# Ledger of designs, part 5: designed miniproteins, single chains, continued (2)

Each design is a single chain, and the fold is of that chain. pLDDT is the mean over its residues in the fold that is shown.

## One batch from the design tools (miniprotein)

Design m4150
Fold by ESMFold2-Fast:
Structure m4150 (fold): chain A 63 residues (1-63)
Amino acid sequence: MFRVGDRVRAKEETPMVGRRVVTLKEGDEVEVLRVNDDGTAVVRSLKTGEVGLVDLSKLEKVE
């Protein structure tokens, strides 16, 4: 479904857990850096550049 390099968007508010916890707002765009087998991904915020772990069920692809 998702792969490294995909641009995806948060479907709802969700925590991005990295160096600190940052809340992604609905509509925030991120780049997928790594997809994990546990249903999470490491992503980079396109707005702030911060990197963190997000639940894949909270994301959707941007065309």
Scores: mean pLDDT 80

Design m4151
Fold by ESMFold2-Fast:
Structure m4151 (fold): chain A 91 residues (1-91)
Amino acid sequence: SKEKLIEILKEALKMVDEGKTPEEVARWLLEQARKHPELRFELETLAGLVYMADAVARRMVEESGIDPEEAEKWAREIVKKALEEFLKYYE
């Protein structure tokens, strides 16, 4: 269980590094939660955080005129940091 969670977190981090969007990462995490019901709480919580970061970035573009590329980069960096912190906690 713990080892599988670490594997999933490392793959999610790799996806972010490869340029996958926060929405793509969140969707993949929810897919992993369905395949590993014993990790559902952790993975759904993380996916929720990823969706929240993406939603905040979109509102920054819509409400504050932030460049979409900069907002997307910010969201990706927030997601990466969250994944790294989760990975440290479970190592």
Scores: mean pLDDT 84

Design m4152
Fold by ESMFold2-Fast:
Structure m4152 (fold): chain A 78 residues (1-78)
Amino acid sequence: PKGATPEELEADILLSLARMAAEIGKLKAKKEIEDEEELERLLAEIERKLEEIERAAEAGDLERVRELLRELLELIEK
């Protein structure tokens, strides 16, 4: 019964996309990175970015969510 505003809907969609991107990024990293330390570092960075996106989405800061999502995609592309 809540979340009917355009801003809330956009935040929910962006957060869902960020969660999917983070999960895909973690799976890709585990497949491609053989160095355990490098893998752990990348996984920690992905998790940190996701947490920041979740906080920004909860605050309704859509501009921040979009910026952090771009940063997350940059991390998982490498």
Scores: mean pLDDT 79

Design m4153
Fold by ESMFold2-Fast:
Structure m4153 (fold): chain A 70 residues (1-70)
Amino acid sequence: VRERIREALRKRIPSAPERDLEMAANAAAQLGSQLDPEALAKALVARGVPEELARRLAEEAARLARSLPP
């Protein structure tokens, strides 16, 4: 699940570093539909991810998380 989300994120945001992709994918896999993209974006920025990239990763991760089977 996490690997599939990471791969999808990498295809949509190919400029993102692998570490950032892994963090976003991990959050999406753990929280599913409970993932708040704003909270995830703030967490990514706190870890040094540029604000624009953090927002794109968080929004896309949340979208993918809602598509996960129960």
Scores: mean pLDDT 75

Design m4154
Fold by ESMFold2-Fast:
Structure m4154 (fold): chain A 65 residues (1-65)
Amino acid sequence: SEIEEEADLGMLEIAASVAGMESVEIKGDTITFTVSPERREEALEGAPYLKKLAEKLGYKAEIVE
């Protein structure tokens, strides 16, 4: 439901930050994760997990380096 979706998006944002993403941007049906240049290897290793999580929530996922 929509009220549960907000909590899940908050968790996704925290997970992205922990994984080494510099920012998370939500536009329409798309979530864009920007890789932190200083943590690039860690962020890219975590990117497939974040992409799956975003897709589970009904969003398209994009990873930007």
Scores: mean pLDDT 77

Design m4155
Fold by ESMFold2-Fast:
Order: C-alpha cells, then structure tokens, then sequence
Structure m4155 (fold): chain A 76 residues (1-76)
C-alpha cells in the first residue's frame, strides 16, 4: 500500500475536481494521440459533466462517468 497522502475524492471541492478532470483529459488526449475530433468529443463530454452533473454527483460517481467516457472514446 503506497504511503501517498492523497486526499479522498469526497474531500475535493468541485473546483479542484473540475481542474483535475480537465488536466487528466488533456494528458490522456496527448498520451493516446487522439485526433482533433476525438479530443473535441472527450473535452465536450467532460465539460458537460462538469457544468451539468458535478454539483449533483459525488466525486466518485463523476470519476466513474469520466472513465466510461474515456473508454468509449478509445473504443470508437
């Protein structure tokens, strides 16, 4: 078990979570050499999730949805 003092997802503010999700999306797009179309699709879904659902969902549910979006974009 890694002794990393990472904050729990539930302890992140909406702003911190939103910033983390955007950063991770950019890193994933770059690491996987996504096309501009795939990047726009990924970022649009992340931005929609942040704008429409972030305040209504737990951080863990938000990350679950982000992983589903990411897997769908990579599969297509």
Amino acid sequence: MAPVPARRLEDLSDEELAATLKRVAEELAEAHNLSEEQKEKLFAEIDRLIAEELASLSPAEVLRKVMAIYNKVLEE
Scores: mean pLDDT 71

Design m4156
Fold by ESMFold2-Fast:
Structure m4156 (fold): chain A 72 residues (1-72)
Amino acid sequence: MEITEEDLKGARAIAAHLRSLPREEAVARVRQILENAGYDASEEVARELTDRLVAGDEEAIEFLAKVLHSLR
């Protein structure tokens, strides 16, 4: 999948916002984004992705950018 600079910027902004939220709210946000993009995401998958995004994992940020691209 092709990700744009805009998708990557959006993913980084979301990751920064997630760091400001309580973990449960951050997980709910990530799960909603995944579900809106057509992913059947379990809470466990959403928790793992949220933890990686909050930690600044670049692979997780790139994955989120791809998810955001699919929402366009």
Scores: mean pLDDT 80

Design m4157
Fold by ESMFold2-Fast:
Structure m4157 (fold): chain A 72 residues (1-72)
Amino acid sequence: MKVLTDEELAEIAALLRKAGVSQAVTDALVGYIRSHKDNIEKITVEGLRAVPGVDESAASLAYSIVLSLTSR
């Protein structure tokens, strides 16, 4: 069962910021991902899109980053 570490959460934040996502949206997305770090299979594009201030492109980018880190 893959669990996201605090270091991996920091990497997700760095990649979102590097891609031009605002600090506020990055913090919101990372907060959502952190709440599911022990069950990453529950992280969905729909769940990320439901986070206040997150648009479809930011949600899709965050989901792609999570998949990349968890796919070995």
Scores: mean pLDDT 79

Design m4158
Fold by ESMFold2-Fast:
Structure m4158 (fold): chain A 80 residues (1-80)
Amino acid sequence: SEEEKELKELAEELVEDYIEKIEEIKKYMSPENQKIAEEKIEEIKKLAEKMKSASKEEMEKLFEEIKKIAEEVVKLYEED
């Protein structure tokens, strides 16, 4: 559907924004936390790749997982 295609495009843009934000805050983290942030970026990228072939329901679940991972990295930055 057009709605599903539009949602996937928006989700892809939001994921790219999350990755950019994590890359930016990573610069200000300790070396140990930078490694964790890098691993989380790779995890987000893998989930984003799965979203490309996912159904709407699967895409929504994958997007929520990506959001949770991004929030974990932000919390790691705040606690650093």
Scores: mean pLDDT 84

Design m4160
Fold by ESMFold2-Fast:
Structure m4160 (fold): chain A 68 residues (1-68)
Amino acid sequence: MEEKAKEFALALADQDEEFVRRSVRVAIRTIAEKYGEEKAREFADLVIKNLPPGKAEAARRASEEALA
């Protein structure tokens, strides 16, 4: 999970906030469906930790929406 989350965050670091929100929402929902919400939250936290501050906030919001 850690390595995949870091790779995902690096891919998102240069993207705009809308792309980050869409990509995070899809990824978090997919992980929640396959591995459960706990693993999805763990992945989201690792992605957010590795993103620039502005994009980290967009990712946090997208993760919350995906798990609602």
Scores: mean pLDDT 82

Design m4161
Fold by ESMFold2-Fast:
Structure m4161 (fold): chain A 99 residues (1-99)
Amino acid sequence: MEVEPLIAQLEDPDPEVRKRAALRLGEIGDPRAVEPLIKALEDPSPEVRAAAALALGKIGDPRAVEPLEKALEDPSEEVRKAALEGLIQIGIKEIQRAV
């Protein structure tokens, strides 16, 4: 699946399209998606912010650690849970890279 069209879909007017794009970018795991997904952590839709947090966790790039720590204070419980899961996944991937 192409990364560029999915990155563009993170700016779609439909929050369902943005949410789906974020989740797919996480599945692909391409580091080009990291900075766009960090911006998506500030999306007006909590569903999109939660999807971005989970996607950043799946990619496992340490650039997402500080943005995800900030997302632990998000007003939405689903976003806070996704941010915690994302941080756990990044931690697991960093340990796996060291082995």
Scores: mean pLDDT 85

Design m4162
Fold by ESMFold2-Fast:
Structure m4162 (fold): chain A 55 residues (1-55)
Amino acid sequence: SDEELEKIQKELEELGKKLSDDEVNELVAESVEKYPYDKLETGKETLKKIKEKLE
């Protein structure tokens, strides 16, 4: 849903600030490769990868 996508995008912006632009771009590219036609799944995967990097 649009509401879920918006929530994920806001969390990605907030947590993404803790990583370099290059690291964020790499994780986004990996997520898009895994789910190229699903913005919600791409967002979820990117968020998961960012959280794993911050642990």
Scores: mean pLDDT 79

Design m4163
Fold by ESMFold2-Fast:
Structure m4163 (fold): chain A 96 residues (1-96)
Amino acid sequence: AALSVEAQAALNRAHRAALAGDLEAATEAFRELLAAASPERVVAAAANLAAGLRALGDEEAARVLVEAAERALREAGHDDAADALPAAVEAALAAL
């Protein structure tokens, strides 16, 4: 299913924060996203966005985005979802 308007807005804030190298702002945006979406959808959204950033050559923004998503997931008790992030990013990259 598509993300809600609120979830999409939070993901857009995470993206802008990652482009700025702002890990804390990106982590806060993922905390907001977790209030509006399941952990599995957060992993998929973060993985797709990180794969897109890496495809564009912005490896630093992709790294900040993945670290922020992992931190927010672990803080919320979703360790299994956080552990799935690296494989989800590689799968999203392979699908490009």
Scores: mean pLDDT 88

Design m4164
Fold by ESMFold2-Fast:
Structure m4164 (fold): chain A 57 residues (1-57)
Amino acid sequence: SLLERALRALGEANPEFAYKVAESGVKAARKNPQGKETADVLEKLAEEFRKRLEELK
C-alpha cells in the first residue's frame, strides 16, 4: 500500500519519527471498526521501527 511504502521511506530517513507516526496511526485505526487491517499493518511497521531503534543504541 502507499501508506506502508511512505512509512518505510520515512523510516529510512527518520526512524524515531516514523515509529511515532506508526504508533499514533495504530491508536487512530483501532478506534474505527473498518481500520483493523490498517491497524495490523501499522502495528507491524511500529515493531520493525522499534527494533531498528534498539539496534542503533
Scores: mean pLDDT 79

Design m4165
Fold by ESMFold2-Fast:
Structure m4165 (fold): chain A 53 residues (1-53)
Amino acid sequence: SKEDKIKLVKEIGEGMKLMVESIAKRTNLPEEELQKMLEKVDKNTEKAIKEIS
C-alpha cells in the first residue's frame, strides 16, 4: 500500500542519515557540510513521499 511504501522510504532516509553521520565522524567532515548533507537526504525523502502520495 501507499502507507507501507511511505514508511519504507522514511526508514531508508533515516538509515542514510545514520550512514552519513558515521562517515562524517570518520572523515572529520565539517559540521556545516554534514548539516547540508542531512538536509539533502531529508529533501530527497520528502520528494519521494510526494511522488508516492
Scores: mean pLDDT 85

Design m4166
Fold by ESMFold2-Fast:
Structure m4166 (fold): chain A 116 residues (1-116)
Amino acid sequence: MITLTESGGGTFAEGSSVTLSSKIEGPVNLIAQVGWWRQRPGEPKQHVASIDLFTGETSYGPEVEGRFTISYDKEKKTLYLHMTNLKKSDTATYFSVAVTFLGEVYWGEGTELTVV
């Protein structure tokens, strides 16, 4: 079983920067793609960023492109979301995700981020 454990959430000032991390454990060699999704209060879960682990190709949601950067450290097995110029609209629970070559999807439990 693949598990994802997020950290780095909390309360941050508008305009600040923060990095969220997710430690990935289990058979990571089966993972094709990792990413971040978020759920704002009263909204459905939305895509934030993804990275293909074989090509290194990244994709971003339109609200975060140019402000957020996704990266993955293969040696540490840790997924990162570096967030800059935080806006109050970035207030959400952030979920890390791993997708296997067989299309199996594994989610972390989420980390809450509040921008004040």
Scores: mean pLDDT 89

Design m4167
Fold by ESMFold2-Fast:
Structure m4167 (fold): chain A 56 residues (1-56)
Amino acid sequence: SAELEAAAARVLAALGLASLAQLRELPAERVRAAITAVVGAERAEAVLDYIYSSTP
């Protein structure tokens, strides 16, 4: 969804990354922490699922 896409873009910007592929190369624990910092714990699982569900 557009909301999850916007949240993922904010996480990328917060980590200084250019793409979801670069984000997926980081340790999952670090990715989860960054997502939680940007969108909060309640929304973190939805954003995390979006990022990893986008794997080809």
Scores: mean pLDDT 78

Design m4168
Fold by ESMFold2-Fast:
Structure m4168 (fold): chain A 74 residues (1-74)
Amino acid sequence: AVTATGEVQIEHNGQIHTVTVEAVSGGKLTLTIGDKTVTYDVVMTPEQVLATVQALMDFFVAGAGALSARLTVE
């Protein structure tokens, strides 16, 4: 099995939240943000997926915060 993990920080409403990121074999990436879990289907290596998610979270912190709307929520 192939698994990658990481943590990113997002700022929302003046507070910093730590987001746990996991990518597992089978082409799925799971994000946990507070009490919400978001699953994203990918066809990349775990390293590429993690780097992409971290970049997205960086843009979320720095920008409009609408990028999460592109992910599947479950």
Scores: mean pLDDT 53

Design m4170
Fold by ESMFold2-Fast:
Structure m4170 (fold): chain A 86 residues (1-86)
Amino acid sequence: SLAPPDLSTLEAKVEYLLQLIGHLLAQKRPLEEIEEEVRRLAEELGLPEEVTELLLRIARLAHEDPTAGEELERLVEEIREIIARL
């Protein structure tokens, strides 16, 4: 099961969604369902659209090529840079 979300900060919200994406991918959920859930929760949590789009790119890439570790890490770093500017 997913750990209870700590939604007190923007960083915590993003960490929760990254964990959720990994959990749903591990459960072999269809990509469409993962994307829909990420979009819904990102909107509910008030995430910037740029962050939401990067989370969706992470989900798509991890689903299509789980060996693309360097590209996945790059996308995570882009999210961290956006948060650091806010």
Scores: mean pLDDT 81

Design m4171
Fold by ESMFold2-Fast:
Parts: structure tokens; C-alpha cells; sequence
Structure m4171 (fold): chain A 106 residues (1-106)
């Protein structure tokens, strides 16, 4: 069963900064991965699919990279609206979801 570790667990950033979330998977997932944004009380929003492809309407400030067992999501020029928990998901069974990273903008 694939284990996914996401770091950091939480980050506080100032508007205009760049933040990066890192993921390690226990097994090769061949880029069949996605990144989600979830605000409190809202449903998860898909940001990135197929490892690095931004979903239409997602800001170009969001970029994802990685392959095999190491993946990252980077947000450039963070804004207050980016406050959320960010999750990584493997898109093959058992569809493992990371514990996420909580982003707070101070």
C-alpha cells in the first residue's frame, strides 16, 4: 500500500512570498497524481492533474513538478485567498491522499 508523506504540515507566509510543499511516496506513482486546495467548509478544488497540468481557471502562480517518488507544488506571489489546506492524491488504487499542508497568510 502506497504511503505518502507531505511536508511541511503547516506554513505561515506573507503576501508576495513563494511557498513550496513537498511529497514523498513510498512507491513509484509515474505522475498519476493530483493536487487539491480545500478551504474550511468548502469542497476540495482540483488544481493540478496528471502530475503538472493546471486545471483551466487555476492561476499560473501555481505550478507542480516531480516524478517517481518525489513531487512538489509551488505557489508564487501568495495571496490571502490562497489560505487553505493543500492535498496530494495518487490517482491509482488505493487513491492515497496525503495529510496535507495548511497554508496561512499573515
Amino acid sequence: MIKVTQSPKSVKAKEGETVTFNVTASENVDGKVAWYKQKEGEKPELLIKDGSKRVPGVSERFSASGSGTNFSLTIKNVKKEDEATYYFRVLTPPYTLSEGTKLTIE
Scores: mean pLDDT 84

Design m4172
Fold by ESMFold2-Fast:
Structure m4172 (fold): chain A 60 residues (1-60)
Amino acid sequence: KPIIARAKVDIPKVNDKTLELKKGEIVEIIKELEGNLVEVKSLETGESGIVQKEFLEEIS
């Protein structure tokens, strides 16, 4: 079952591996990484990248 989450706050793009998200944007968590990071795919844009897990709220 896919893990679906929502951005709690606006998340800026800080490097080529990170993903910019707007507050309320819906993402799928693809993989948990070390350092409180997760790889996600935006369901709105289809883009993938890394964000901090603390900025996401799981909704599925």
Scores: mean pLDDT 81

Design m4173
Fold by ESMFold2-Fast:
Structure m4173 (fold): chain A 100 residues (1-100)
Amino acid sequence: PSPREEAIDALESALGGVEELLKMVKEGGDPREISVKAVAVQLLLTAASLYAPELREDLEKAHRLVNEGVDAYEAGNTEEAIKKLEEAIKVLRDTLERLR
């Protein structure tokens, strides 16, 4: 596959991962399991940035939003966690649209 196709695949997987994180947060999931899932998402975002370096700024923004969301949830601020994860989803969707 081309680097662009690899970046799209990694981004689609990362988007799905953030959507799963949002669902887990809304369902009152275990913060430990949420943290493990967030690490997997962050590795996918890193992989995407290696295949598509031009997306690095957007992917770093998504990475920060996921971290802020997980930190908010661990602190007991579920509303802030939802907001940050929804912002991360929007960044990833907008980034994918530009690649398609």
Scores: mean pLDDT 89

Design m4174
Fold by ESMFold2-Fast:
Structure m4174 (fold): chain A 71 residues (1-71)
Amino acid sequence: GTAQRVLAVLFANPDRELTVSELAEATGESPAAVSRALDELVARGLVERIPGRTPRYRLSAAGLAAAGLAG
């Protein structure tokens, strides 16, 4: 699903903060589908939303651990 594709992009880019548009282009999903997936992933504590004029998203510490990137 969209959440799995979004996580795969973030796992490949663990040090990056990505916008909805960047994630939509990388996954081939619509911005609306990516936004819904990101809301779910943030609610699950796997992704952090960085507030701003254009919000950015990155893996949380828990997300990095789940990916095997933090340990």
Scores: mean pLDDT 84

Design m4175
Fold by ESMFold2-Fast:
Structure m4175 (fold): chain A 76 residues (1-76)
Amino acid sequence: SMDQWLDQMQQDIYSAYLQSGYSDSQALSISNGVRALLRSIDDPSVRQQIHDLVLQGLLNHNLDSTSQQIQSLLDS
């Protein structure tokens, strides 16, 4: 069930990046990286927060701010 959930999160991020104008190879690389990161995190609430921050960063065209917020969550 965990791997199915991670696969769905990867698919959501991949689709969001494609819709935001990134190339297929860029969207695939980014979504694979996020999946690997989420897989390494034991707390499901932190995983959900990171997923939401990545999507919010795309919507707002502010990935630098999103990256800083993710780093803050991981450092806590």
Scores: mean pLDDT 73

Design m4176
Fold by ESMFold2-Fast:
Structure m4176 (fold): chain A 67 residues (1-67)
Amino acid sequence: SMEEEVEKLLEKVRKAMEALGFSQEQIDEVIEELKKLAEELSKTKSKEELLNALDRHALQRLIALMD
């Protein structure tokens, strides 16, 4: 399901951020942003479009946090 794939993606992002040494506060902020984005996009986007948007958002956020 879309919900299961979103949860799987959020867990992968969390683990990646932990491995890269981000703080729990930074991880929680990114995860909450992705959850809100997923909720908004689930109303109008396909599962593939939604997951791709979450991947792009996560990547852009990680790049920004790395300064």
Scores: mean pLDDT 86

Design m4177
Fold by ESMFold2-Fast:
Structure m4177 (fold): chain A 66 residues (1-66)
Amino acid sequence: DEEKRLELAREYVEEVLAEHGVTLSEEQIEELARALLEMFKSSPGVLTATKDSPGLKLLIELHKLA
């Protein structure tokens, strides 16, 4: 279910941010998790094949802007 997927995406976001020394609020993490989930939903195969890992790049960009 999408809600459970969002929880998993949120946990993934938290792990990625922690590994890169980035700290965000719960609200910001939820927004990033939603964005990441939408990326997985639209093109999961492309995400794994993409060298830049669009999810990670999006997380970093959202941190800079938020």
Scores: mean pLDDT 62

Design m4178
Fold by ESMFold2-Fast:
Structure m4178 (fold): chain A 91 residues (1-91)
Amino acid sequence: GPADEAGAIAGNEAARGALEGAEKGGGAAAGAAAAIAAIGGAADASAAGGDAETAAEAAERAARAAAEAGGGEEGARGAREGGRRGREAAL
């Protein structure tokens, strides 16, 4: 329904923002890891019955952790900032 669609949109926007931010901070590997993790986090939150905001938050958390592994704190910071911007654009 509309809530599921909003969750998917928020997750995709957060993933795009996280990719861009992580890539700028931590390089291409951090960006790619952040994007994949963000999509997964959003999907898991939505499957658990979370709304768009919950899905976006899960995407941000997952992206940050993945970006940190690939690009350190700079990658994690970029992913978090980009993910937030993506979420704000979707919500």
Scores: mean pLDDT 71

Design m4179
Fold by ESMFold2-Fast:
Structure m4179 (fold): chain A 87 residues (1-87)
Amino acid sequence: AAALEEISRLTVEMIRAARAGDFEKAEQLAKRLADLSAERHGLTPEEREFLYRLLVAQARYLMAEAKGDTEAANAHRAEIERLQAEG
């Protein structure tokens, strides 16, 4: 199967885990996503770390938002925006 299909599936699973409050699962999925994306695109270690940080920040945002923790959600959204501005 194409790595893109696996990446898409894992992305959906990570979002669902984060919204369900399962941060451990979301973090494991974020790591696997970053590893697979790095393999598929030949990313440098720095680019892979950047992607992992972005995915973890997104998972934290979704989890905080699902819990109604507006302060944490705003902090994680700011980190996502900062990382995206660097890309």
Scores: mean pLDDT 82

Design m4180
Fold by ESMFold2-Fast:
Structure m4180 (fold): chain A 119 residues (1-119)
Amino acid sequence: MKKVIIKVTVTVGADPGLTEEERRALAKEIADALKKHFEEQGYKSKVEIKQLTPHAYTITITIEGDEKYIKPKKVELPHATVFIKVEYLENKEIGEKLKNDYKAKTQAVVDRLAARAAA
């Protein structure tokens, strides 16, 4: 089996909108949405959330199963900036053909979270 670790740090800016409780809720929503996405693909996933400061959370997702390729990217959400870093533990030869599909699916999850944060 191939393993993928996705590390996401959520930093909430000083913009008027999110309380400390809402920042924690946003970090959990991002973690839950990513976990659900991978579980719907048939992966076994483990999620860990760590608060670094009152304004920053780190979300680590470990996935086991069929490989998918996700490029690291910066994503803008209402009142938050999200950086996604992907580390591959067991296989460095993940096919280019999966790269764009998985990138698009990850973007769809983030866009859904942005819509929820705005509503």
Scores: mean pLDDT 54

Design m4181
Fold by ESMFold2-Fast:
Structure m4181 (fold): chain A 79 residues (1-79)
Amino acid sequence: SMALEEEVELAMLQMEFAVIKRAYKTGSISPEEALEALRRLLERVEALLARATDPEVKAELEELRREIEEEIERLEKEL
């Protein structure tokens, strides 16, 4: 179903965000690499949000977008 596909894509995006944050905190990637990865992830979240039809998926995507934007702003200020 389309709704299930949207939920799976959302879960993957949430997982990728966690992986990027972990990689940065452990020093496995540079601040510049972290920013690039977060910006690419944000574009993917926005693309899914534009086509998502499930209101719960849309709400979680909007929250994920906010969290990614906050992390980008934090990294840009510190690095």
Scores: mean pLDDT 87

Design m4182
Fold by ESMFold2-Fast:
Structure m4182 (fold): chain A 109 residues (1-109)
Amino acid sequence: MEKVLEEIRELGEKAKEALENGDLEKLKESLKKLVELAKKHKEDKEVLLEALEELGEIGELAYELKDVEALEMVKEALMELLKHLPDDQELILRAIGEILRVIGMLFEL
């Protein structure tokens, strides 16, 4: 389980680095891998919480960079993860909260 958490964090850092470099192709790849890894470990609440936290941080960075395309990619990744979350109220509410935050950011740009 700790190995999976480290992989989620590493993918989050790669996504942030790609975003800072304006590499939307690598950003999209990292986001897809992060969501796929989280979906594979959907029985692990800590993995799902970490994935949601990393996606939120990537969205915040995209907003700071005023990158609308990157924000849309983060929104899609969050929505995809939400569809595959277990029936856990805390996870569902956190995912919805992150999605609404990204939508709010998009309206400000």
Scores: mean pLDDT 88

Design m4183
Fold by ESMFold2-Fast:
Structure m4183 (fold): chain A 88 residues (1-88)
Amino acid sequence: KKEVEELIKKVRELAKKVKDPEVRSLLLEAAELVEELSKTKDVLKAVGLALRAIGLLLDAERLAPEDELVKEAIKLLLEAIKKAMKSI
């Protein structure tokens, strides 16, 4: 739980530095879904939240494929999803 919270915090800090407001919004929405994922014990709900978050991360990558902040934020959120899913 603490590791997932720290990863989400780092993603939110990176997202604030992203200049494109649409990409920033996608990263922040994905972080919110991963935070909700970390609070659920329902496996099916967790899978749905993870898939929705991954979809938003794919949209962020498509809009900003060369942005190193976006790449790092995606990497950290995927790690957060992995850790949250293991805790169910």
Scores: mean pLDDT 87

Design m4184
Fold by ESMFold2-Fast:
Structure m4184 (fold): chain A 64 residues (1-64)
Amino acid sequence: GEHAETAAALAALRHGASREQALKAGKMLAESEGKYSPEEIAKETGISREAARRALELAKQALK
């Protein structure tokens, strides 16, 4: 839910994503319940693979 979206967005921001990129990554990960790969998130949002990997980790943790 919302916690996963926020956690993923904050992780992306911390790794150099813009606000728009971070919000998009967070929404994608929350809506997919963390099913997107880091490579897919990076390609769709333009963030680095490192930022995408951290966003995915925190989203999955927030989703339990």
Scores: mean pLDDT 78

